# Designed miniproteins, single chains, part 31

Each design is a single chain, and the fold is of that chain. pLDDT is the mean over its residues in the fold that is shown.

## One batch from the design tools (miniprotein)

Design m1056
Fold by ESMFold2-Fast:
Structure m1056 (fold): chain A 106 residues (1-106)
Amino acid sequence: MTPEQQLAIALIEQFARDNPQLGPVVEPPDLEAFPSLLDLVPNPVSLSSIIDRIRSGEITTLEELEAELQRMVANLRRLGGADNPFVQYFEAAVQALIARLREALG
């Protein structure tokens, strides 16, 4: 991996630690705590899969990484709706991550 790829992974891993609700669901979702997840995809978006794709060399550029992150947001918005509080939270968080990646890697 390039130093830029290693930095991108580190920033995404920190983002995942700061937003634990967005990590892979090991157990069935707590529908009482997160009822909006019922309106989303059955397989929640996983930041770890994006990290694995950077490690494997499938994602090699900042442009490709930004496109994948924006695609995740667009898919959640399409499925849950723009007015869904979880979608709004996730979109804002991902846009902040994209801005940080541009600052660090651009």
Scores: mean pLDDT 67

Design m1057
Fold by ESMFold2-Fast:
Structure m1057 (fold): chain A 81 residues (1-81)
Amino acid sequence: MKDELLKKAIGYLQEAGRIMYQQGEHAEDIARMGDEGVRLFENGEEAVRLLEQTAELARQVGVEEGARLLRKAAEYVKEAI
């Protein structure tokens, strides 16, 4: 169960990163923060915090779809921990 939830979270994070990398330099920097969140899935609380913060930053720079996917990833990490 936890492994499936984490796989879904990783999938949403990867898709958010792909979209954000396509939208410009600021979006690329925010996507790198999201990628760092994948490394923190062993520390679920930190991963959720980073993903939620990255989603808010993505929203502020106008990458609404990236923000939505990052929040979805955070929800799956919350269910896994």
Scores: mean pLDDT 66

Design m1058
Fold by ESMFold2-Fast:
Structure m1058 (fold): chain A 67 residues (1-67)
Amino acid sequence: SMMEEEQKNLEGLKKGLEEAKKLKDLVVARVTLHEIQEVLKQTTDPEIKKELEELKEEARRLIEELS
């Protein structure tokens, strides 16, 4: 279902951002932010949108810390 796909995308992005944090890799962090923004454009579930917006801000903070 659409909700299951949106949830799976959210889980994948959360794992991607955790890996970027572990590696302290600015390139991975920037790629992850871009992917979050693209998935957010396609997301319809308001709860998943909220978590993606929070994840987007977390990715931006990580990029700021690594820059």
Scores: mean pLDDT 85

Design m1059
Fold by ESMFold2-Fast:
Structure m1059 (fold): chain A 80 residues (1-80)
Amino acid sequence: MALTDEELREVASTFTEEALAKLEEAVKAKDLETAKGIIIAALSDVENPEVQRKVLEALRDEEALQKLAEGLIKAYKELK
């Protein structure tokens, strides 16, 4: 996983409960296209360009995307 725990929390903090529930559903269903779309939408609210870059790179690889999505779900639960 390319993002640090703090970077994952930064991205996760832009998610609403509804967006995170959609992401969890997509990951559970192995629907990587939907997961990717949800994460891309969240990037528009991420101000840190280094974090944006790392997320975009992870989205280009299916294994990295799955790890990123799992990391974001975990980080969001730690924020709540």
Scores: mean pLDDT 80

Design m1060
Fold by ESMFold2-Fast:
Structure m1060 (fold): chain A 90 residues (1-90)
Amino acid sequence: SKLEEAEKLIDDVKKLFEFLYSLSLEELQELLKEALERGNLKLALMINIAGNAKVAGLSIEEAVELYHLSLYDPEAAERRVAEIAEEIAA
């Protein structure tokens, strides 16, 4: 499954973002929901960043930089993950 592929890549940030960028926004939203259901908050954060970066027209390299920036404020990252989860639930 796509979740299992993403989980295997979690420690290879650049390859994971390359994989996430190959997915549609709908597939990213489903993958985010699955990651949250599994309690994999690290993966959920990375998926959320990739989705937002794709919508903003950012490169993979810029998305990786955004992910590292999000690590400076875990609370802001958690709030953003919650917002996406609410959008999926609606």
Scores: mean pLDDT 79

Design m1061
Fold by ESMFold2-Fast:
Structure m1061 (fold): chain A 64 residues (1-64)
Amino acid sequence: MTPLQQAVQRLTQTVVDTALKAGNQEAAKQAQQLGQKALEALDKGDMDAFVESVRQLSELQGKL
């Protein structure tokens, strides 16, 4: 894995863990989906989709 892919997986796991500790299973599912979209965007070289997915993950973390 590249350092960027590792950073995305770490961020995704942090948001998932935070959501689960808050009892918010729906937010945990959304975090997993956003993390997967970010990884797919990196694989395809779609930097706009990558930035948007990471931004949504960060916003979700801020709401928890």
Scores: mean pLDDT 83

Design m1062
Fold by ESMFold2-Fast:
Structure m1062 (fold): chain A 62 residues (1-62)
Amino acid sequence: MSAEEARAALLEAARRSRSPQGIRDALVAAGVDAAAALAALGTMSDAERKELQEEIARLVLG
């Protein structure tokens, strides 16, 4: 999968679930392979990864 697809899936899961386990479950339910998603996210720049982590933390910690 692409980095943009992995990012979009992860953000959608974070919006729907307020816990790390809920995010993981939502990704599995959407058919997202965790290893493929991590590999795709690994192609992102350091700035893009930090921005994504901050957005997820904000959505989860609300």
Scores: mean pLDDT 73

Design m1063
Fold by ESMFold2-Fast:
Structure m1063 (fold): chain A 92 residues (1-92)
Amino acid sequence: LQEVLDELREKLISLIPELEEQIREFVRLVAEIVERYKSGSASQEELEELERQAFEVSEPIAEALLALPEEKRKELLEFFRELGPRFLEALE
């Protein structure tokens, strides 16, 4: 899981370096949410709060990604296509 999240972080920063801080925070929140789901130690309220924080930080990232040139958006789509199965496998 950490390797997949590190690749995601690096890829997003390479495409939108102006949002490095937001990208790092988003990936940290995603990692924490996954860890807490796997451990079963978090309350529903704690998970909902983390998900809300992740969503809020993701908004400027999503807007910046949508504003990328067509070539860069295609590159990102291909990256997600490869990364998605690896992420799901890491959740097992």
Scores: mean pLDDT 79

Design m1064
Fold by ESMFold2-Fast:
Structure m1064 (fold): chain A 106 residues (1-106)
Amino acid sequence: SMEEIEEIEKLIEELSKLFVQLGKALENQDFEQAEEYLKKIEEVLKELMKKLSPQLQEQVEADFKYIKELLEKAKKSSPKERVRLVSKAGMIFIAMLTDVDIEMRR
């Protein structure tokens, strides 16, 4: 329904805003704040996944697992490598949310 599409769009917007805040926290080496934003992203993403097909849920879970691995590596990396890894995680996150948006508009 149109209402379900609007709910999904709202969750995607919230996830995008949280990821920007996560990236800023990591750049500032505020790893406690970054962990808090990551937990909020996980909670919102779980709510989003309830509205998706089982196949898309599996894809989102796999993509998010890889994003978490990149972010954990970023915490242990040099500043230059951290920026590269966070940027890569962000690109995967945007692609993941774009796939969700496209699927809902079919």
Scores: mean pLDDT 86

Design m1065
Fold by ESMFold2-Fast:
Structure m1065 (fold): chain A 98 residues (1-98)
Amino acid sequence: DEEGREAAERAAEAAARGAELAAEGSRAGDAARAAGGAILATGGGVEAALLAKRGIGAEAAREGARRGAEAAEAAAERYGSEGGRAAARGARGAAEAA
């Protein structure tokens, strides 16, 4: 489906942007930005994984989700926020599922 491919592309872009935001937030010491990026990466990764099961792959989204999970985990360890830890768990689950 072309609309499904569009959705996969948007999911991949969201996951990639989320991973970059998570990495930037972690580097800048901004736990909220890092957690927000991880949530975005997780959402994009999950959406892409569900679409891939229908025959539409999104390798960029899978890579983005993985990078986002790593950045979110680093931020959660550094700042110890409950929200950050929840986002990191979600991002990791999405990266593994994608």
Scores: mean pLDDT 65

Design m1066
Fold by ESMFold2-Fast:
Structure m1066 (fold): chain A 69 residues (1-69)
Amino acid sequence: SSLAATGALAVARLRQEAAAIPDPAARERALKIVDETEARLAKATSHAELNAIAREAGREIERLRQEAA
């Protein structure tokens, strides 16, 4: 798979996770992280870099969800 296709799938998944956060303030922060991550993923030059960026974003979104619960 191309880096672009893998990145787009990662962004779609992160956006679904962020949008599912019930707290409006945490959801807004998480969606901003998704937008920032999308920009970073567009500049990734390897699958290892892409996966590291996506995992970091996923962990931060989950942290926001947990703190808002």
Scores: mean pLDDT 87

Design m1067
Fold by ESMFold2-Fast:
Structure m1067 (fold): chain A 65 residues (1-65)
Amino acid sequence: GSDELLEKLKNFLSSLANEGKTVLTEEELNEIINLLKNLGIPISDEFKSVTNLQDIADFLMDSLS
């Protein structure tokens, strides 16, 4: 369900942060985009150009609060 997808997203972001990632690869960004799409969160084309992990985390914290 949506709660499992949200937990998967949080765990993925936490894993990337623990690896010291600051910039996402295309594959990592696509994983996040797919999880957001499955959660029903609309993603603009501008957002798809964001590769910085902190900016993505800030967006998600604001959107999920």
Scores: mean pLDDT 73

Design m1068
Fold by ESMFold2-Fast:
Structure m1068 (fold): chain A 73 residues (1-73)
Amino acid sequence: MRPTVEELLARVDELIEKLKSMGKTEFAEKIRELAEKHKDNPEALALLVQAARAMLSGDEEKANQYLEQAEKI
């Protein structure tokens, strides 16, 4: 099943709160801004979910790669 834009936005919001709770405030703010800009674009939102998950798992290089891909959309 393909996720809806609403489902992706809910996941992004949840991940932003987790990132903030772990002290990754600057990264969480960048994800929030991009999610607001691309709130109707499921491709960009999926990349933001992947970026946040990579950061939470400690893979900062991969997190930044996903973030950069979302910025290009």
Scores: mean pLDDT 82

Design m1069
Fold by ESMFold2-Fast:
Structure m1069 (fold): chain A 72 residues (1-72)
Amino acid sequence: MEVIVEEREVEDPDAAARETAARLEAEGYQVAKVEPARESIVNGRRALVAEVVAIDPAADRVLVVRLIQPLP
């Protein structure tokens, strides 16, 4: 099983996560998890992070998309 991690900087992590999940489902992925935006530390900096985990059963692949809004 291949695991691909994709990180994107976005203005609205929750909206971007919903859009990403819908797009991946339309492309034939099985969306396993959509985690709402939470405050976290990314590369030593405060950020809001939402996460989408999707499985491509045809390719034996897991895609993890992290949607990051840097905070002041």
Scores: mean pLDDT 82

Design m1070
Fold by ESMFold2-Fast:
Structure m1070 (fold): chain A 79 residues (1-79)
Amino acid sequence: MLEEIRKALEEARKQTPDTWEARRAMLRGYFRAREELKKAGGTPEALQRIFDEALKTLTPAERVGALAVLLEEYRRLHH
């Protein structure tokens, strides 16, 4: 799971330009993922669901933000 998130994040970063619009999209993805985790309680099952949904529905820039939240949560669970 962790390696899959990292690879997906790298792919999303490659597809994301260094623009103001992209930075705003990354913030939207970040806060959306934070809200989903808050509602779902931060379980491994919730992390997997949010990961799958991000790959299916979000733009590359939004995925950068969402996947960063998932990496932060995985570090928390394994610390």
Scores: mean pLDDT 80

Design m1071
Fold by ESMFold2-Fast:
Parts: sequence; C-alpha cells; structure tokens
Structure m1071 (fold): chain A 75 residues (1-75)
Amino acid sequence: GLESLEKFLKELEELRKQVLEYAKKGDIKKAEEKYKEAEELIEKYKRSLLPELLEKLKKELEETKKEAEKIIKEK
C-alpha cells in the first residue's frame, strides 16, 4: 500500500519536473504530453489518495502548469 504510494509520488514529481524542463527547452508539445501524463496519473490513483493529499497534488500540478505557461510565454 504505502510503497505503491511512494512510487506514485516519485513518478508524479518526475513528470512535473519534465513539464518544466520541456517548457524551458521550448518543446511545447512534449511539455503538454508530460502534463497530460501527470493528470492521468492523479486520476488513476485518486480513489486511493486521502482527500487532503489529492487536493495538494492537484494544486501543485496546477502551479506547475502556470509556471510552464509563463516560461513558454516569456520565451
């Protein structure tokens, strides 16, 4: 149970980092693909997450999207 959650959190963090890295490179398509993968990962595991953790992860992903959009727009 907990081991699966730790793996999920690490995978989600890696996807969020990839969104920002592709945004910095100007690869908008890859940034969007990684963002979608992160959304799908949260959706897949949402039923197994505590509501407070789910809300935190959604907020962190939304902030990642805003940062990526800002990077792309200012480039």
Scores: mean pLDDT 83

Design m1072
Fold by ESMFold2-Fast:
Structure m1072 (fold): chain A 75 residues (1-75)
Amino acid sequence: MRITFRLFEPEPGGPPYASGLLVASRGTPEEEALAYLREHSGYARVAIHFVTESEDQDLYAVYGSRDPAVVLPEL
């Protein structure tokens, strides 16, 4: 499962400062994915943008630029 996400400044209402991709096993709960991202981003605010299903088994996050174009539904 591939989850595109956005990282936000800790302040509410700020624009995203980074975008990324999380690869996870199919059926990973959203809460678990968000907890993983918060842990690895130093507890920054995180939002899921898109979820694409695939048979990936790794759990890792990739950080991109602030440009939304680096947050793709499929890679």
Scores: mean pLDDT 57

Design m1073
Fold by ESMFold2-Fast:
Structure m1073 (fold): chain A 82 residues (1-82)
Amino acid sequence: SKDEELLRELARALRELAETEPDPLDREALRTAALSLENAAEAGANAKKALENLLESLPTSPLSAETRARVEALLKEYLAKA
């Protein structure tokens, strides 16, 4: 479905961001977020709702401020496609 494709595409973008991330804690958090989105896609989750929920939870994320800003930008980009 379009929702599954969008969630999997964002998960790939987060994994690519993780591969270029020098901070091992941020890298692991990005990989965990990607896995969560892959699981949501497999479960047939609504992409727009899943992305809105993830965006709302970003301020409580263990990510550094710089990495959080990058993730926020990606979420907003993909939310526009949902």
Scores: mean pLDDT 82

Design m1074
Fold by ESMFold2-Fast:
Structure m1074 (fold): chain A 79 residues (1-79)
Amino acid sequence: SPIDLYKEGKYEEAYEEGKRLLDSGRPLPTADPAEFFLILGEAAKKVGKLEEAKEYYRMALTIDPSNEKARKLLEEIEK
């Protein structure tokens, strides 16, 4: 999964797999969609896709407005 790839430090693979899952149009294979978007955003940032990272952080906040990490990361890169 993209989350497992990210935890293994495989940021490019996490980004590519996460993008593939989103592009499929299928429901995400996760019990925590906010975590999925947060991890995808962080992976996107690691590979230099800052605008995509912002969008993924916004998606995480839409799903879980209490996600402090996503809000902080979004504020940091919107400066």
Scores: mean pLDDT 80

Design m1075
Fold by ESMFold2-Fast:
Structure m1075 (fold): chain A 55 residues (1-55)
Amino acid sequence: MKEEYKEKAERLRKGAERLEAQAAQSTDPDYQAFLREAVEAARKLAENYEKKAKE
């Protein structure tokens, strides 16, 4: 596996976890919705990098 892609994927997953925690703690519905969308986008990108790391 290529460490560069794995590192990028881990950073994206870490970022997504932070955003998800932020959304869970937020009481602003607009901000929560925005953060949840960002979490999904980050996880999707992380999956792409994980795929490339396995090639």
Scores: mean pLDDT 79

Design m1076
Fold by ESMFold2-Fast:
Order: structure tokens, then C-alpha cells, then sequence
Structure m1076 (fold): chain A 92 residues (1-92)
């Protein structure tokens, strides 16, 4: 899953540009999200991938809030995650 790890690294770097503290708090969850979603998509498990992304996206939102990110920063961070998942689907 080298491709999934590369996508996760790129997403985390973009998240750090928005808020380094929030990105650090969510780094492990973001990496796990992209790797797991990519795995499900590579097996054609599209519904399972969508459901997992919804759950993990909510967890990431809460971690960003706990780290002190503003609503505007959280919105931008979630947009970065949406883009990363879209790229994972295209690569799978």
C-alpha cells in the first residue's frame, strides 16, 4: 500500500499548512483512514469505503476541534480529506 501511504503523507502536509497543531493531533487517524479506504476501494467495496470514511471524517473533525482549530480551518481540512479520498479512489 505504498500509494496509499504517499497519498496520506501529501494530505497530512496540506493539513499542516492549515493548522500544524490540529494536523499533529489527527496524523495517525488520517493515515489509517486513507490506507483503509484505499484497501476497501481496491477490493471494490465502495459502500464499505464510503461508510468508513464518514465515521473517520467525524473522528478527525472532533480531533481538530479538540486541538483548537477554528470552524474555517476545520472546513478547509475536511476539504483536503475529501480530495485525498477522491485521489485514493482514482488510484485504486
Amino acid sequence: FETAKKLAKEAIEKLEEIDKKAAEAMKETVEGLIVRVYHLLSYGEYKEAEELYKILKEQIRKKAEEAGASEEQIKKMLEILDEAVKKAKEAA
Scores: mean pLDDT 81

Design m1077
Fold by ESMFold2-Fast:
Structure m1077 (fold): chain A 94 residues (1-94)
Amino acid sequence: SPVEEVEKVLKKLLDQVKKNKLSKEEIILAMRIFVQEVIKRYKLSPETKAKLEELLAEAEKKLNEATTQDEVIEVMEEFAKRVVEVLREEEKRR
């Protein structure tokens, strides 16, 4: 399932963030690569692609404003949750 594979990748990214192994710049780059790979691999609809790109932009903005590790983790958890919700809605429409 695309959603199950995406959840596994997001969980691994979040685990690395929680271990403080990634800089803010590395987290943003990883998120950008992740979104582009998901769009390409699953050939998402233009509407779903736009929603994922909007979620990425909002998460990048919030990460740039984050001043604590807890705030970074909260942004990443919200991003992961919303990405999964968007992909589940894509699956329901197919």
Scores: mean pLDDT 84

Design m1078
Fold by ESMFold2-Fast:
Structure m1078 (fold): chain A 95 residues (1-95)
Amino acid sequence: LEEKRKEIAELLEEAIRLAREGARRGPDYLFEAAKKVSEAAKLAKEVEELKEVARQLEDVGQRILEATGLSPEEARRAAEEAVRELREAKEKVKE
């Protein structure tokens, strides 16, 4: 459990970094961010206490994927919102 929480937190930190790069550099980084969020969500589903976090991560990951098809301005705003939500999820995982 402790090791899974650490792995999830590390995936979320990487996703946050990639989403920030996606806001500046374009959709390839957003796609990679969504992959990391998906991996974190799968691991969170295996932890009973983190099932709600897993649902939140699935929602955030889907919105990041949808942002890849948006205008650069809209994608940037969506990425910034996703970063905020991923930070919140990471703090819940650390608890």
Scores: mean pLDDT 84

Design m1079
Fold by ESMFold2-Fast:
Structure m1079 (fold): chain A 123 residues (1-123)
Amino acid sequence: MLPRERREATFTARRVDPVSGEELTLTIHVVVEGGVARFTITETYPDGGTEVYEATVREVSPTVLEVELSRNGGPAVRFLYDTATGELTPLDPSVQNLGPEGQERYRWLLDQMAAALAAIRAA
C-alpha cells in the first residue's frame, strides 16, 4: 500500500533504452501522498533531446498498479500493470495500438517507476 503521509524523492541514473539501445539520463521525481503517486520522468539524450512523462499511479492490489500516463504534454493513456507478470491491460484504446517495441518500452518505464515506489516504501 502506498504511504498516505507525504513522501517525495528524486532519482537520477544513466540507462540504455531497451528498444533503441540509445544511452539516456533518466530523472524520476515522485510525490506520494494520500495513497497516490505522482511522477515526473525526464529522459535526456546525448544530443540534448528530452522526453517528459507525467504519471499518476494508484495501487489496486499488492501487485497491480492503475496508471495514467502522458508523454510530452500529450493525451493521457490509462492501463493496469501487473508488476508480478509484466502484463499491461489497456483501459484506453490507444494502448492497444502499441506494437511489441512500444509495449516493451512502456514496461521498462513502469519497472523504473515500480522500483522508485519500492525505494520510497523502504525509507
Scores: mean pLDDT 79

Design m1080
Fold by ESMFold2-Fast:
Structure m1080 (fold): chain A 98 residues (1-98)
Amino acid sequence: MSKPTTIELDIDLTGSPEELARAREQLREAAKELGMAVLEESETRLRFVVTADSEEEAAEKVLQLAEIARKLPTVSSLRARSRENPELAEKLNEILAE
């Protein structure tokens, strides 16, 4: 079913200041290409948000960014959140735990 869907992806980072800066840059570039916005940024945490016309489109973008993040040794955790669709966020977090 097509429903406008907003999902947030929290990415926690661990490493040296130089490794953290590099990871943040790579993740921002990847998010930009996927049409996701930076909602919050700190030295060790990034929160990205996507709003899409469907659950499937929003989920696909989040999973694509998560796949890029998993390839970075600095990424310590990934967590999806959605206030409007908590069931979708739960399913995404199950995939992210694999």
Scores: mean pLDDT 83

Design m1081
Fold by ESMFold2-Fast:
Structure m1081 (fold): chain A 94 residues (1-94)
Amino acid sequence: VKEVAEKAKKELEDYLENTELSPEVRQAVRDAIEAIEDLKKAVEEGDSVKATAYIFHLLALAVEADFLGEPEVAQFIRDKVRELIKAIDEYEKK
């Protein structure tokens, strides 16, 4: 989970640095990076309720990006959420 979360954060940070986005979309991407960090901590602490809440928060940020006219940003966030969910499922099976 830690490796997948760190990779997702790096890819979102790179996206912010290399893409021209509106201030509102840039804030949504920054909020997504923070939510991924918080999700990683919740999973490491075994707090499934907090982990689930951060997953829903990330999906809400993707909806916001789509509404602001950036469907590629929305899809990118959704793809990272899918990778994180898969990593969490694999981690919990151990």
Scores: mean pLDDT 77

Design m1082
Fold by ESMFold2-Fast:
Parts: sequence; C-alpha cells; structure tokens
Structure m1082 (fold): chain A 112 residues (1-112)
Amino acid sequence: TEEFLKKLKELLNSLPLSEEEKNSILATFEVLVSEVGVEKLEEHLKEQLKKAEEIGDKRLQAQYLFLLGLLYLVEGNKEKAKEYFEKALEIAKEIGDEELAEKIEILLKYID
C-alpha cells in the first residue's frame, strides 16, 4: 500500500500536470487503496468500469479507464497503460471533457 502510493506520487511528480491535478489523482487512489487494498485495486476498477458501461455512464467509463491506465503505468506496464489511456481519450473527446482529454494526451506523450 505505502509503496504503491509512493510510486504513484513519484510518477505524478515526473509529469507536466498541475499541482491540483496531481493532488486530485493521489487523493482518489488513497481513498481507493483504503477501501479495497492494493491487491484488489485492479479488479475493483475493472468491476466499476463494467458497471459504468452497463448503465451507459460515459463520464464514469472515461474516469475508470483513466485510473486503470495510471495503475498500469505505476506497475511499469506501459503497453496496457497506453491501451487504457487511448480508450479513455476516445470517450473524453466524445463527451467534450477537454480537461480530461488534455491530461490523457500529456500521459500518452510521456509513454511514447
């Protein structure tokens, strides 16, 4: 748990994101890790993504895809991170979430 959050913070500090965006992402993962633990985090996020897909909530879908991308990036799986970020970006653009789209484009440039 502590090691995952430390790696996440180090990753976020290496990215050209605003301090507010970095703090928001870190706080989101701190809550998720406190609720389900690191070992169940991937499964939990995938289950929440499936539920968002079933109810047709495109904004929640984009958010969970983005969080899954960050999870894989922290784990060093750049290939899966890119896949999830590309899916999140497609939905973010579809729903007109310019702020989320810009964040994802920055992350994709970092991976490539």
Scores: mean pLDDT 86

Design m1083
Fold by ESMFold2-Fast:
Structure m1083 (fold): chain A 86 residues (1-86)
Amino acid sequence: MLRPLTPEEREALLKAIRLGKEAFDSTDPEKARKLAQEAADSLPHPEAARLFLGSMERAIAEKDPSKRAALTVAGILGAVAVLLEE
């Protein structure tokens, strides 16, 4: 069963989601990478950060808007799953 998030983990996850969305909306790939890295650095678990950053890097490199959106969502959901299942 997924465990409930602590208040600190919840705030870190919300910050990561916000920064991840800003990275997705950015037209500057360097700014998008910086925002994705800041989002990953905000996550308390290395595995969650790794899954999130990996998906965001793929999204930033992706030229198809639908695939870019799917990769961004996958990164966020992967990070959430790791945080909730620890």
Scores: mean pLDDT 72

Design m1084
Fold by ESMFold2-Fast:
Structure m1084 (fold): chain A 57 residues (1-57)
Amino acid sequence: ELSNDEKALLALLKTMSTLSEEEREAVIAELEARRSTLPEGSPGQKRLDELIEALRK
């Protein structure tokens, strides 16, 4: 079973796969802003980094 943060990330990733380029860039910017508020090296920061990279790919 997935944790609450894993479920949120999967739901977000699934939604983002259907977004336009402009909408995807807006989501990436929001994720980058959220990442900067997390402790460096935290699991949350690592997951956000992976998600952002997947979206840019």
Scores: mean pLDDT 73

Design m1085
Fold by ESMFold2-Fast:
Structure m1085 (fold): chain A 90 residues (1-90)
Amino acid sequence: AEAERVRAVQREEAERVGKLTRDYIKEVPEYGEELSKLGHEGVARIRAAETPEEARRLGDEYIAQIKSLGDEMKARYENKKAEELKRKLE
């Protein structure tokens, strides 16, 4: 019963981390390697969690890290795109 709860939470948190990672990679594919590495690391650690509480904590930590990294990479991509557009207009 408890082992089943751990596995269910591991599955939910790994899926949550994986989905967020894929969503950011779709928006900023040029930086997909760094996002993919962090996402895979998070999923691996979540699947190694021994309690539901640990799995949720790891999920929250990696979601925060992926969001921070993804938002930074998205800002860099938007700045690069704006600069390229400016060069084409000048």
Scores: mean pLDDT 83

Design m1086
Fold by ESMFold2-Fast:
Structure m1086 (fold): chain A 100 residues (1-100)
Amino acid sequence: MSEEIRKEAEELVKEGKIPERLEKLLEKTKNPVAAETIKEVLEKLDELSEESKIIIAAAAIETEKALKENPGDEKEHLLIQEQFASLLNMILAIEKLEKK
């Protein structure tokens, strides 16, 4: 993760703007598994650690950029969305492990 993306992610966390960015990604998501993962993160966001929120925000920023840089490439968009969902699931799994 670049320093610039981390700084933007930290600002999004501080301003409470993560839900808005995740909802926009959800609207663009064609993968139903990825859509359900984004919904789960939205429901549990307030329960996540600050660091997890920053990582999710950074991933959302990078995902938005990747989708914008690959206009009309349906296969690339599906791959980008699957990679984002995979990262979100990993963070959710780690959070469950730490809350024991």
Scores: mean pLDDT 81

Design m1087
Fold by ESMFold2-Fast:
Structure m1087 (fold): chain A 81 residues (1-81)
Amino acid sequence: PDSELLSKAIGHIIAAIGDIFEGELLLKKGDKKGAIEHYERAIYHARLGLEYAKKGNDPGLAKVAEEVEKRGKALLEEAKK
């Protein structure tokens, strides 16, 4: 059912955004390892959100998930420097 798939997509996208926020806070506190772990988790959740959004046929939500994944990847690359 679309509502179940979209609920899963939204849940994973929110988790990804939360992990990005936590990663940024950890990086500012000097916890590079913690930041990397959170950005990797954000990418994982964003990818799941994208899969569920596509299965639920919500292109707008899929685009949000793609942008969150892209941001997570960029932050991960910066944190690994």
Scores: mean pLDDT 90

Design m1088
Fold by ESMFold2-Fast:
Structure m1088 (fold): chain A 97 residues (1-97)
Amino acid sequence: MTPEEILRAIREGREEELPEVLKEALARFGARHRQLMAENADAPDDERVEAHVAFLEELAEWARREIPDPAVAEALAELFRRLAEEIRRAWAEEQAA
């Protein structure tokens, strides 16, 4: 499964169609993401965005190091890098509007 296919499945709400190893990894990452958002709830918006981006970049490094399946590890690392770029772009567009 390519990073593009994973992103498409997530965007279309078809996460249940993902392989079990990906669903487990996303569930674990989702829990940590919720914790990070709660810890930064009172932070200024720009600091919150940068914390989110830094978290996704750390997850890309973590995936390559800790996930036993190299193909899944690389797909998740690329997914997290693309999500970080999309978040930065969306925030920049909101500030320009």
Scores: mean pLDDT 70

Design m1089
Fold by ESMFold2-Fast:
Structure m1089 (fold): chain A 61 residues (1-61)
Amino acid sequence: MMYTRDQVMAIMRQAGVSAAQRRRVARLLGDARTVTRDQVVAIMRQAGVSPAQVRAVMFLM
């Protein structure tokens, strides 16, 4: 399944990801209009999102 940047940001907010980490994820998404679940997980790990929050985001996808 593909996700838009807005959908990813909304899911991360619901999962309790900090505003600073959400901004890092947005920067790493760059010009991508849509991303896969695996790409979102990889980008969140690069942004320093905690494993527990990554798992919460994955369950909301």
Scores: mean pLDDT 79

